# Designed miniproteins, single chains, continued (2): the designs that were tried, part 64

Each design is a single chain, and the fold is of that chain. pLDDT is the mean over its residues in the fold that is shown.

## One batch from the design tools (miniprotein)

Design m6209
Fold by ESMFold2-Fast:
Structure m6209 (fold): chain A 67 residues (1-67)
Amino acid sequence: SSLQQQAVQQARELVLQGIKDGKETEGLAQGARILSSVLDPEAFRRELARLLELAGFKVPADGVRVS
């Protein structure tokens, strides 16, 4: 609940800081680590996709089709 929401916000802040520092990949790695420590696999997958989009990466819409 609130702990998971705080983790998502912290991960987002790490990605944004990485963008500012020219270290988007490092920010994404740190954000993913925070998310994986708190979220279940489904929520992790969803929130990681949002972080990837925030950093400018293209992500699959749903993952229903694996290709």
Scores: mean pLDDT 75

Design m6210
Fold by ESMFold2-Fast:
Structure m6210 (fold): chain A 93 residues (1-93)
Amino acid sequence: MNLILELEGLSLEEAEELAEEINKNPNAKSSVASNGSVTIIKPLSREQALELAEELAKKPNASVSISAQAVGIKVSGLSFEEAKELVEEILSL
């Protein structure tokens, strides 16, 4: 299934830098909105996607939606450094 991760609260410059790093991974895609939101799409196994959703749902600024086809996670209020660490963890899956 697909993981769809949306990161909010970054500057546009930070969002573009993060998207450039994500796009170096052949199994992940990213897009940047004009407001600095970064959307990451990565294919994961159903088990990996559900485990990641459970872990990220524990964060106070995260919201999670689960469907038969995708896991959607929205995280707001991360620093650039925290957002980068989260992205690196996801890209390692």
Scores: mean pLDDT 81

Design m6211
Fold by ESMFold2-Fast:
Structure m6211 (fold): chain A 99 residues (1-99)
Amino acid sequence: MTEEEIRELAEKLKNASSKEILREAIRRTLLEEAERARREGDEERAAFLEELAENSNSTEEATEGLEKFLDPEEVREFVIRLTAEALRIIGEQIDLELK
């Protein structure tokens, strides 16, 4: 790849704003947790997580909502999974733009 092509790809990835990637990562992570809770028979937890996924526009809003329902350790586990999901989305976008 030329340096110019790399620069154009970097600009496209920057303009797919980090905020949109974070919102999608938050939504996916919360919905995955909701599915697990429902699978374990905890319908109240699942409903809460689904509502939080629909209404959270930032990591701050998601973590504040979770702190009302989850222990601090569970919130940390959520942040770790959120980070992994964000990196996965970034990787998917890089693969799509390189092809």
Scores: mean pLDDT 70

Design m6212
Fold by ESMFold2-Fast:
Structure m6212 (fold): chain A 69 residues (1-69)
Amino acid sequence: SRSEKILESIIESLRKSIENATTDVQKQSLLDFIDTLLESIEKSSMFSDDEKEKFKEKLEELRKELEEK
């Protein structure tokens, strides 16, 4: 769906932002953004359960990468 493609674009942009994050302030802002996206996806009626699981897993992976950096 178009909404799925938009989320995939957001995730790709997040991945690039995480790679470029060098300060604790930048890392915290990205963590807060990921948490906001996770909550929004959970509460959204626009996505199927399978799509929600897929995007939540990708966002949780990015969150872990950011925390381990």
Scores: mean pLDDT 81

Design m6213
Fold by ESMFold2-Fast:
Structure m6213 (fold): chain A 60 residues (1-60)
Amino acid sequence: SLEEFAAHLSKATLSSIKRLLEESKDSPNFEALAEALLGKLDAERRAELEPFVAALMASQ
């Protein structure tokens, strides 16, 4: 469920989230996945990860 997803994501480190994004970067739905993931993060982690996601998208 979305609640379970949010609970797991809240306990994930930035390194774990970055790893998930790197592993998914070549997926055809990566942009949508990244948007959905960023939308579930707190403001601090979102601000840290937005430039990382942009860099991954620019590398494709």
Scores: mean pLDDT 71

Design m6214
Fold by ESMFold2-Fast:
Structure m6214 (fold): chain A 57 residues (1-57)
Amino acid sequence: MPQLARAIEDVPATSPFTLGLRKGEVVTVTDVSPQWLLVETAEGRQGWVPRSAVEIL
């Protein structure tokens, strides 16, 4: 099954490479770095989010 994560807080889009999320939004994790996760929404939007702002499901 794909790796899922849920936003634990609202995430603002601070750059063209970062993805804005609402608290409680569930996303698919596609890549991992020490400080950031590359995620994809159900709508097919992809971008980086802070690792501290999401919980791995």
Scores: mean pLDDT 79

Design m6215
Fold by ESMFold2-Fast:
Structure m6215 (fold): chain A 62 residues (1-62)
Amino acid sequence: MKSPAELVEVLVKEGYPHAKVAQVFDEEWQRFNAGEISGEEMAELIAEKLGVPVESLKPYII
């Protein structure tokens, strides 16, 4: 099962700075943990903030 944690690992493997990925993930994780957004929405927001296509990430979280 693909999870938000695996999404962070995928982005790091793609060469994105771990610190930046962690910061963006933490912000969206707070919203997800509060029940404000879904895992899919969290991935979309992370992809948008990091400047990557969400389409490339959806297969890892859905």
Scores: mean pLDDT 69

Design m6216
Fold by ESMFold2-Fast:
Structure m6216 (fold): chain A 75 residues (1-75)
Amino acid sequence: GGEVLEVKELSREGDRVVLEITARGETISDALAAVKEAAEKLGIEIEEMKVTEVRRLPDGSYEVVVEVTGRLRKK
């Protein structure tokens, strides 16, 4: 599975948000799944996910940095 390491809010205008999420996983797919789950848990309807950085760590895991653009769901 994947693990979220950091969430940064890059911008917010009304219900539109842009987040930078850094995640780690045994595979790139695991790390990306963690990013998606974190954004959904924050109540964000994802419109775009831009992978800005991918690095392989010495232990064989992967770290990804993803810019997530979306909208806050109305309650």
Scores: mean pLDDT 84

Design m6217
Fold by ESMFold2-Fast:
Structure m6217 (fold): chain A 76 residues (1-76)
Amino acid sequence: MKEEAVELLEELAEESEDEEVREILRKTAKAIRNSSSLVGVAVALDEAYRELKRLGADEKILERVREKRREVIDAL
């Protein structure tokens, strides 16, 4: 769960051409890597989704982040 979330965010960051979007994705991956709980992972993904949506990030990126957050919450 945690490692898969980090890998997803790093993949999305490398494929994004928007530096602000990439920065949020990288920051979130680091926060998840340093999290000690799935609750912390879910919170980090929720915060990232809200920031990315505010910036007008691509819908494909938003969808993948939302799906990963739901997957983490379903594992709680």
Scores: mean pLDDT 82

Design m6218
Fold by ESMFold2-Fast:
Structure m6218 (fold): chain A 64 residues (1-64)
Amino acid sequence: MSKENISVFLSQKLKVSQGYINSVLDMAEINSVQDLLKKGVQQFLADSLKVSQKTVHQAIQELL
């Protein structure tokens, strides 16, 4: 799955703009779905997007 597909999915799932999702993914150096499974990434995304880690975890599981 491409970074663009990830940003579109997360934007729709989390109700956050695609541009903001792209900025957060760039800060975390996320280019693939596998990068979302790296240590600390889910916490960073939750903190940056102001959503719970559970919400981020569920969204990532739906991408897999």
Scores: mean pLDDT 81

Design m6219
Fold by ESMFold2-Fast:
Structure m6219 (fold): chain A 99 residues (1-99)
Amino acid sequence: MEKAKKYLEAAREFLASAREHLDEGIKAYKDGNYEEALRHFTRALAHAGMARDLATKAIEYAKDDPELKKEGEQLLAEASRIEETARKFYDEVKKKLEE
């Protein structure tokens, strides 16, 4: 149980960082700063991936605690959504830089 809580805490921190980088990347993209946007989306993808891995570990350690397992599953779902969004923007920025 204590290990699950530590992994959930770490997952939340990386998820918050991933959201911040995704938001900054979108701002840079709207401003036409595609190189800056690419850097932010790269960080968003990396941190969302870390959050996903940590949430997965939290679920594994919380298997006998339905509340902690549910929290881990929610964080995993959010991390996956951020990765999907950041990947779409990353691909779009790469196309703009290749124009």
Scores: mean pLDDT 88

Design m6220
Fold by ESMFold2-Fast:
Structure m6220 (fold): chain A 99 residues (1-99)
Amino acid sequence: MIKITQSPKSVTVKEGSSVTLTYKIEGFDFSKAKVSWLKDGKKLDLSDPRYKLTIDEENKTATLTITNLKVEDSGTYTFQVYYNGKKYTSSGTKLTVTA
């Protein structure tokens, strides 16, 4: 059984802060899975240097850290895994960035 656990489910932070979104994935071989991070259903622009991605294959954990948060970063963040021809999507984290 494939399980994606996402934390936090929702978070509210001030602009200029940083936030870390953590995804625990069970039942996958990470070396055979393609992963993507999305905001409001659209893939994140990973050319933005504020996004820091880490995958820990030993602990089956992926993280997205967003630094120097802007109000425009508010939205629903999801994690997708493509494995053996099937797509699995996390339930999402609702991020609210206040001025």
Scores: mean pLDDT 79

Design m6221
Fold by ESMFold2-Fast:
Structure m6221 (fold): chain A 65 residues (1-65)
Amino acid sequence: MVTGEEVLAALRARGPLLSAEQIAEALTEAGIGASVARALARAITRRHGPLVTPEQALAELGRLM
């Protein structure tokens, strides 16, 4: 079962600012399926712009899920 802490750790491992590709990779690494991870990453970057912090990505994931 994927937790918010596991997702945040995977996002933070990618750096302080994340592209859609990096968000999708982090979510897949945390155990989310690749297709769902890509869809979520696109939704996040469409709302917040092309680069987002790990904390912004996690907050938007909580709103989308």
Scores: mean pLDDT 80

Design m6222
Fold by ESMFold2-Fast:
Structure m6222 (fold): chain A 86 residues (1-86)
Amino acid sequence: AITYEAPEVDPKIQEILSIVFGYVLGDLSKEETKEYLLKNSTKEELEETIKVLKKLLKENKDYNPEFAELLEKAIEILEEILKEIE
């Protein structure tokens, strides 16, 4: 049986984060990431994910520069995808 537990972040936002970090870590191409998110995400979900990432970036920018760089890359691709929806 699959048990659903409410994560700290909305499950849809967690899914988007997983896909974006797959791209950032080199497991997914930019094209695969864009295609998936354009097909499986709404404008509102992408905007909420960007807000979460910007908050994490602000909290980590001075303490973990390697993680901050990954967060900036994740924000950049999501903002690019969001512009394609508009």
Scores: mean pLDDT 78

Design m6223
Fold by ESMFold2-Fast:
Structure m6223 (fold): chain A 56 residues (1-56)
Amino acid sequence: AVPRQFINDALARANMTQKDVADAFGCQVSDIVNGSDCGRIAVEALAKFSGLELPA
């Protein structure tokens, strides 16, 4: 699971909301928050787009 703080930082850098990312990947906002399979893929793409590295 990716920390919520990381997700918030990536969203701020990309100027996007959790809903924007969820809609782009066909996921629910809860998938992003809880780190489900679909949410993980969406967050990984968001990290690349924002120029941040995923925490280990």
Scores: mean pLDDT 73

Design m6224
Fold by ESMFold2-Fast:
Structure m6224 (fold): chain A 77 residues (1-77)
Amino acid sequence: MALELVTGPVRELQAMIDELKATGKIDIAKAQTVMQTAQQVLQLAQSRGAPQSLVDQGQSVLQSLQAAIKEYLEKQK
């Protein structure tokens, strides 16, 4: 179901944010792959009639990971 399609990738995004906060390290290649998968899953869920509130929550978590990666890269300069 659409809800099941969203929960897995969103959980992975949150786990990556939590790991970055705990360890101060992130695998950029893995993060990019997870983000790409999450974007595809969110689009697919939306096309299958998932509630907009769930799609918005997923996008919010994705944006949080994008911001965390940007901050991580800035600290590497």
Scores: mean pLDDT 75

Design m6225
Fold by ESMFold2-Fast:
Structure m6225 (fold): chain A 87 residues (1-87)
Amino acid sequence: SSDVQNGISSMQPYVSDDQMDMINQTVSLIQQGNTLHSQFDQAMSNNDYDTAGQYIDQYQQVWQQYVPMSQQVTQIMIDIMKQISQQ
């Protein structure tokens, strides 16, 4: 969403390139999950349960990648907030 992109852009002065790459990768995983969820809903509405099951399996794989990255991004956000509060 534009709000998420605006939030990320506002953080750019406070993050390293590596930290920005990690934030962008985490956003990409969220977008992939949202796409898979939409595709799952479409397959379910079409009574295509085999295809729906494949999208759930892919969603679980995205979720497994997302969880550790979301924890790292949370730590980056905490560190940024600490830096801002000390200025």
Scores: mean pLDDT 83

Design m6226
Fold by ESMFold2-Fast:
Structure m6226 (fold): chain A 97 residues (1-97)
Amino acid sequence: SADEAARLGDEGVRLAQAGRGEEGVRLSGEAGMMFVKIGRELLEKGDSTRGTGLILRGIGDAYTGAMLGAKNGSEAGKRALELAREGMSIVEAAYKA
């Protein structure tokens, strides 16, 4: 599933850069959600390095897609940004613990 998340994230960013913004943001957000979920599960199992890395990758994909492809008021863009905030909060909590 991490490989699938990576493919979706790369394609989402590519579509956003190509002017297919809402579709790209949707795919980047979906990829980010998958990376954050997998990363959180790894953190819970004590794999801090890989868990944090996947969450940061998910945040990066979501933010990049939202920045390049989100229209003002787009629900897909809003969702991608909310996911990025969630992922960052998880990383910060893990760092402080």
Scores: mean pLDDT 76

Design m6227
Fold by ESMFold2-Fast:
Structure m6227 (fold): chain A 65 residues (1-65)
Amino acid sequence: MEEEFKKELEKIFEETYKKKGFDEGVIAASQKVGDWFRERGAPSREESERLSLLGTRWLSEIIKK
């Protein structure tokens, strides 16, 4: 579920931010998005682009906070 994954991203970002700082938090969250994308398999090109955009948007929202 999208909401659940967004919460996981927030948690990873916050935990890494607290221990290692902002840049490492962003890197950790970005890697988690990449892992999630790979776990979904090889969807169509259009769906791959949509998922990438969605992940980027969530990261942007988390960073903005």
Scores: mean pLDDT 70

Design m6228
Fold by ESMFold2-Fast:
Structure m6228 (fold): chain A 78 residues (1-78)
Amino acid sequence: GGGEEARKALEAGKKGDEEKAIEHLNEMSKSKDLGSQIAGGVGLLTYGVYKTSGYSDGEAAEKGGEAALLMAEKSGAA
């Protein structure tokens, strides 16, 4: 489910694994579930904003995962 993928993205970001975090967010954004698709897109957008704001790769990925999880919970995709 979208909430589980968002949690995996957040956990990867906390470990500094940017590639795994972005992989999970990309899988959400390609989901046929609209809530998961939106949550993944929000996570990727948040990641990009934090990266360009001077945050580390892991910190930006963690912020992306947090945003994706929050959006998934609000959309019922959790």
Scores: mean pLDDT 82

Design m6229
Fold by ESMFold2-Fast:
Structure m6229 (fold): chain A 87 residues (1-87)
Amino acid sequence: MKEVKSVSLTAYTLDNKPVTLSETAVYEDGKPVKKTSTYLVQQADGNYALVKGTSVNGKVLSTELLGTLTPEEAEALIKQIEEKAAK
């Protein structure tokens, strides 16, 4: 698989909801300086790329490919996250 290092990567979600699997932020001088998010991106073959994005001072620096999920695996994971977010 090709390594993803660009903010130009298009993110897709099931049911039009942003799916952040994990998000952490580092604060300095009262504002977020660094933010790391893990999310899903739909690929041309119908599978989903599990991607880690990093931003500093509100600007996206990089995206990293962690692995790939089938549509069924992505749907199950998204459902788990949505149920947690809805509570």
Scores: mean pLDDT 61

Design m6230
Fold by ESMFold2-Fast:
Structure m6230 (fold): chain A 111 residues (1-111)
Amino acid sequence: MVPFEIEDDRSLEEIRGMSVEELKELLREVAEQVLRALDLLAEASSPETRALIEERKEEVRRILERGIRELEELAARGASQEELVAKLLEAIGEMFGELAEAREAYLADQA
């Protein structure tokens, strides 16, 4: 069973050294872990809470597609490594925000 926490503890220093392709791969890996955590919450939830979690899954997919696109556009225009890392962290933060909202809905359902 996958835990509700994301287990990828890559350091910020390691992320700062990554290529744009490695940053895109990391974003996909984080999205996969968040989506798996959302699936586990949905399986343990009421039908009403499952519907809310499915909306959060769709938002995570949108964040992933937008984040990949924005990283590619930044790299194509010669953006700095700092700008690429900032965009990655923004996208990851948005995905964790969706997971946090799903967790709150799940906990309310269990009360």
Scores: mean pLDDT 81

Design m6231
Fold by ESMFold2-Fast:
Structure m6231 (fold): chain A 59 residues (1-59)
Amino acid sequence: GAGEAAGRAGLAAGGGAPVSEADARRIATQAGVPPEAVAHTVGLSGDDAATAAAILAGG
């Protein structure tokens, strides 16, 4: 839902760090998608990482 997507986006944006493999795996688990679907978010940072997380969580 929107609240969950906002929470994911906020967490990613707040860190400002590149998305780690562990973070990507966590996002995949939460969104119910395979890790390969989020592999391309690894190494993203800031707004790009937050946007990717929000899209995955929000559908």
Scores: mean pLDDT 61

Design m6232
Fold by ESMFold2-Fast:
Structure m6232 (fold): chain A 74 residues (1-74)
Amino acid sequence: SAKDSLIRALGLELSEEERALLLTLSEDQLAHLVVLFHDPNADEALLDRFLSTLDLPEEVRETIRRLFRKWKER
């Protein structure tokens, strides 16, 4: 599916639980995350600004922040 392709485009090793949480996002939200993850100029503040525009549970937001930090530290 389009969502599965976008999740794969993040380039992350995900648990089944993390993948399930990401699947709750829309295709547009996932596409925006792919851009942010692969933008060398994007920081956690820009990510938090994006996440604050979304009505997501705290667990989902915290999972995305953790994955973003892990990705940037590679």
Scores: mean pLDDT 82

Design m6233
Fold by ESMFold2-Fast:
Structure m6233 (fold): chain A 79 residues (1-79)
Amino acid sequence: NKNEKEFDKEIMKKEKEFLRLLLISGESKECAKKLARLQVDIAKASEEYSKLTNPELKEKVVNKILRKFETTYKYCSSL
């Protein structure tokens, strides 16, 4: 719907901003892209979590983002 399209546009703009800031701070291009994407995934997961009332589905969202966090930081630590 229209609200989801506006959220997606704002999130894409924030992803580009995070990527730019990470690159300016001296982060590698490969790691900066992964970290910027992780911030987007966290924001989307937070939005999804806020709409859920079922505790099991909420836990699934948290576990999914925790796995992405672990994978991303493991990748960046290997560079």
Scores: mean pLDDT 80

Design m6234
Fold by ESMFold2-Fast:
Structure m6234 (fold): chain A 104 residues (1-104)
Amino acid sequence: SEVERLAERLGIPKEVLEKAKEYISKATPEGFVKAVNLLSAARPLTPAEIFRLLLLIIKEVGAKNLIPYLLNVIDYLMKHQTLSPEERAELERIKKEAEELYKK
């Protein structure tokens, strides 16, 4: 799957990916936060890498109700954290893709 290919490229262990999918499949804000924390602890990932992987997991497990939460978290980070131009551009691309997925 697209999720598995991205996780492999990012060096995320299969067991960590499966646990993140379990958290996201609960389709709750608490599950989302647990998935973010799990991925952050497993590998030194950028915010864009974490949210790209989370968006793909949301799409695969069908937890579209988490998309407004994802968008709010990305907006919060972009307002309150110092990000590189490249990181900011990737977060904007993730936001656009998430918005398009939510409308379908």
Scores: mean pLDDT 86

Design m6235
Fold by ESMFold2-Fast:
Structure m6235 (fold): chain A 87 residues (1-87)
Amino acid sequence: MEYLLVTVVVEPESAEELIARIEEVAKELGAEVISIDTVERDGLAHVTILIKVEKEKVEELKKRIEEVAKSIPGVHSIRIEKYVPSP
């Protein structure tokens, strides 16, 4: 099992669609969405999603999330990184 931290800066009106599509992709790959945080700053939504996924599905999940972000015109930036829980 691996943890992925997804951070997206998106137009507020597109945030719900982005989150719903990322949740759908995670569900299709058998991944678990652990937490979703949204903070609005300077008219933009900063969305942080923590996802737990099987190691062999990490690359597929990253690719599909990047494709989702590219398909939404309101996305300004996306970052996907491996999260290591504190011991």
Scores: mean pLDDT 85

Design m6236
Fold by ESMFold2-Fast:
Structure m6236 (fold): chain A 88 residues (1-88)
Amino acid sequence: MLEEFEKFVEELGKKVAEKVVELLNDDSLSGEEKKEKYEKLLEEAEKEIEEKGKELNLPEEKIEEAKKKVREIAEKPLKEMAENTKLL
């Protein structure tokens, strides 16, 4: 059950990171629209983690750890883009 949750969090984090990269490279969106969509993606991911954790009857501490991990994964593309390309 915990292992299932860990796999879910890893997969969700990767999906959010992919969507963040797509947002950063979307020329149809303004910087403000990109920021708004990024914040929405993060909120939705945290809600999915909370719902899955409750479904699996996990301790609140584990759910909070998972939310933190997904936030770290989601921020990674932003940090890498700033590091390896022209700044955003």
Scores: mean pLDDT 76

Design m6237
Fold by ESMFold2-Fast:
Structure m6237 (fold): chain A 84 residues (1-84)
Amino acid sequence: MEALKARIEAAWARAVAEVTDPEARRALLAVVAALGVLADRRGLDASDEDAVVAEYGEQLVAAAEAAVAGDVAAVRAIAAALAA
Protein backbone atom coordinates (compact mmCIF):
# COMPACT_ATOMS: atom_id res chain seq x y z
CA MET A 1 0.00 0.00 0.00
CA GLU A 2 2.68 2.55 0.99
CA ALA A 3 4.63 1.82 -2.23
CA LEU A 4 1.51 2.53 -4.33
CA LYS A 5 0.82 5.76 -2.38
CA ALA A 6 4.43 6.85 -3.04
CA ARG A 7 4.04 6.07 -6.78
CA ILE A 8 0.80 8.11 -6.96
CA GLU A 9 2.44 11.06 -5.15
CA ALA A 10 5.54 10.97 -7.38
CA ALA A 11 3.56 10.56 -10.64
CA TRP A 12 1.14 13.42 -9.87
CA ALA A 13 3.94 15.71 -8.59
CA ARG A 14 5.72 15.13 -11.93
CA ALA A 15 2.52 15.77 -13.92
CA VAL A 16 1.88 19.05 -12.01
CA ALA A 17 5.48 20.17 -12.72
CA GLU A 18 5.79 19.04 -16.37
CA VAL A 19 2.31 19.09 -18.00
CA THR A 20 1.80 22.49 -19.65
CA ASP A 21 -0.65 21.46 -22.42
CA PRO A 22 -4.15 22.87 -21.62
CA GLU A 23 -5.92 19.77 -23.01
CA ALA A 24 -3.82 17.40 -20.88
CA ARG A 25 -4.40 19.61 -17.82
CA ARG A 26 -8.18 19.57 -18.42
CA ALA A 27 -8.08 15.77 -18.82
CA LEU A 28 -6.22 15.43 -15.49
CA LEU A 29 -8.79 17.71 -13.82
CA ALA A 30 -11.52 15.44 -15.26
CA VAL A 31 -9.81 12.44 -13.56
CA VAL A 32 -9.82 14.31 -10.21
CA ALA A 33 -13.47 15.38 -10.69
CA ALA A 34 -14.55 11.82 -11.64
CA LEU A 35 -12.78 10.41 -8.56
CA GLY A 36 -14.54 13.00 -6.35
CA VAL A 37 -17.97 12.12 -7.79
CA LEU A 38 -17.19 8.39 -7.37
CA ALA A 39 -16.14 8.91 -3.72
CA ASP A 40 -19.32 10.91 -2.97
CA ARG A 41 -21.52 8.30 -4.72
CA ARG A 42 -19.95 5.46 -2.68
CA GLY A 43 -20.00 7.44 0.61
CA LEU A 44 -16.19 7.46 0.92
CA ASP A 45 -14.38 10.03 3.09
CA ALA A 46 -10.78 10.75 4.22
CA SER A 47 -10.76 7.62 6.43
CA ASP A 48 -11.32 5.52 3.26
CA GLU A 49 -8.06 6.69 1.61
CA ASP A 50 -6.50 3.19 1.70
CA ALA A 51 -9.60 1.68 0.04
CA VAL A 52 -9.56 4.35 -2.71
CA VAL A 53 -5.80 3.81 -3.28
CA ALA A 54 -6.23 0.01 -3.40
CA GLU A 55 -9.05 0.18 -6.00
CA TYR A 56 -8.05 3.22 -8.14
CA GLY A 57 -4.36 3.85 -7.37
CA GLU A 58 -2.98 2.16 -10.51
CA GLN A 59 -5.43 4.17 -12.69
CA LEU A 60 -4.32 7.40 -10.97
CA VAL A 61 -0.65 6.57 -11.69
CA ALA A 62 -1.51 5.66 -15.30
CA ALA A 63 -3.42 8.94 -15.80
CA ALA A 64 -0.49 11.07 -14.54
CA GLU A 65 2.06 9.11 -16.62
CA ALA A 66 -0.13 9.35 -19.76
CA ALA A 67 -0.47 13.13 -19.27
CA VAL A 68 3.33 13.52 -18.97
CA ALA A 69 3.68 11.45 -22.18
CA GLY A 70 1.16 13.73 -23.96
CA ASP A 71 -1.39 10.91 -24.37
CA VAL A 72 -4.51 13.00 -23.68
CA ALA A 73 -6.81 10.27 -25.10
CA ALA A 74 -5.56 7.78 -22.47
CA VAL A 75 -6.12 10.33 -19.65
CA ARG A 76 -9.67 10.99 -20.94
CA ALA A 77 -10.37 7.23 -21.14
CA ILE A 78 -9.33 6.82 -17.47
CA ALA A 79 -11.57 9.77 -16.44
CA ALA A 80 -14.52 8.19 -18.34
CA ALA A 81 -13.89 4.79 -16.69
CA LEU A 82 -13.88 6.39 -13.21
CA ALA A 83 -17.10 8.32 -14.03
CA ALA A 84 -18.93 5.14 -15.14
Scores: mean pLDDT 78

Design m6238
Fold by ESMFold2-Fast:
Structure m6238 (fold): chain A 95 residues (1-95)
Amino acid sequence: SDEEIQKQIDSLKHRASRAITPYLRGYFLMLAKKLEVYKKNGKITVEEYTEILDEMDRLTIEELETLYPDHPDVIEKAREGLEETRRTLVEMFES
């Protein structure tokens, strides 16, 4: 039901607020956004899922840039790791 899906969304947002790392926060927010799209439309497309992943990766990088402003090499490696994870998540979703 919509109420049960909303409880899952709220739980994921609460877990995000308690997350120790930007990566874990972004992951929980991504799952919450995925459920919001599913609740609204009764489905989620690969394109919608990819857009959610792109937004969460962008926000994760912005948070990391705030925490590590003098470490551009670390930020570049974080971008590479997030892109690899995103590709894996999309492949798993399409399976």
Scores: mean pLDDT 85

Design m6239
Fold by ESMFold2-Fast:
Structure m6239 (fold): chain A 82 residues (1-82)
Amino acid sequence: SAAENEATIERLTAALGTRFPELSREQLRLAVELVLWQLRPDLVAERPEADGSDAVARAQMVLYFALLRNDFDVDATVALLR
């Protein structure tokens, strides 16, 4: 459901924020949505608009490899990031 997808995005956003405390919630959420659009189109079907920032790109890279390491399992990825 849309509510379950939103809850998943919020959990990943919060977990990623512990690694990037300098990033705003909006920047963290953008990084999460860009990665999920590539790896989990079931969670994010439409490509979000990138802001072109290096900080968001670094957060994307960390999340991308965390998801790959955990076979795209959200719960394991959240645990790894915290």
Scores: mean pLDDT 84

Design m6240
Fold by ESMFold2-Fast:
Structure m6240 (fold): chain A 77 residues (1-77)
Amino acid sequence: VSDLVEKFFQELGLANQYYQKAQEANKQNEEEGAKYYQQMQDYLKKAKETVDELEKKFNGGESKSAKLNLDLFEKSV
């Protein structure tokens, strides 16, 4: 596994973690929920940048898996 693939899944995992925190916080305080949602968006941006690096370096295999996981996460949010 390339360092970029590991970085992508770490960034996507952090985005998902902050999404869950945003959902929980939003039940109690909408402003706090918005803060976590912003952090989720920041990690999604980093994951997208890592996908671009994967495309540039590996052109296909590893980037396809990353793109699929990113797309599935975005559709679930």
Scores: mean pLDDT 76

Design m6241
Fold by ESMFold2-Fast:
Structure m6241 (fold): chain A 80 residues (1-80)
Amino acid sequence: SAKEKLLEKLRELVESGKPLSEEEKNELGELAGKALKGASDELQSEITTELVKLVEALDLKESQEVAEEHLKKIEELLNK
């Protein structure tokens, strides 16, 4: 599913611990758009906020645990 593809990509990015390239940001945006198709504006906003925080954590080279917490929140939101 589109949600599973988004989560798989996010796990790869978190495991890498590296800032996203422009290509990875574009791919993530496409996957997020597909996964959120038909979601409410509130759910889209919440997931987008957590995605931004996850990307920022990787950009700032914060601990893997910080990035994983944002990933976990995205997983919870996508499964509602």
Scores: mean pLDDT 81

Design m6242
Fold by ESMFold2-Fast:
Structure m6242 (fold): chain A 86 residues (1-86)
Amino acid sequence: MLLSEEEIREAIERLGELVERAREGSEEEKRLAAQGALTMIEYVKRNPSVSEELRKRILELAREAARVERDPEVREELERAIEELE
């Protein structure tokens, strides 16, 4: 899937909103943030042309999503995805 730079920035902004909601949110909101982060990591993994700045921002949001996730399987999946991009 091809995303423009603008679309990637918009996706990061939406992920940031999901992560903020997840901090004090329901388990469903935490899972949405984790799934959003996983989706962005997989996109960056397949598209190495994504800038270092955008990659770093995605990783920052993914780490926050992992920190607040309560499901150990989802958290481990996200933590592994983060490590693979670092």
Scores: mean pLDDT 82

Design m6243
Fold by ESMFold2-Fast:
Structure m6243 (fold): chain A 64 residues (1-64)
Amino acid sequence: SLEEQYAAFREAVEGWYEELKGTKAYELFKQRLNEIEKKAGLPVTGELTDEVLAASLPNYVPPP
């Protein structure tokens, strides 16, 4: 189903993000997420959320 496809995609993205933890790249990426969150009026968490993805990717449509 589409829900299963979105879940698989989200898991893959989260896995990639987790692999960056403990590296300098993670800190730089987290800083970039904070900037996107501030510009979009979202809570500043530094977490990769559907709202942050929608704000940063023009063709991203969050699941219903």
Scores: mean pLDDT 66

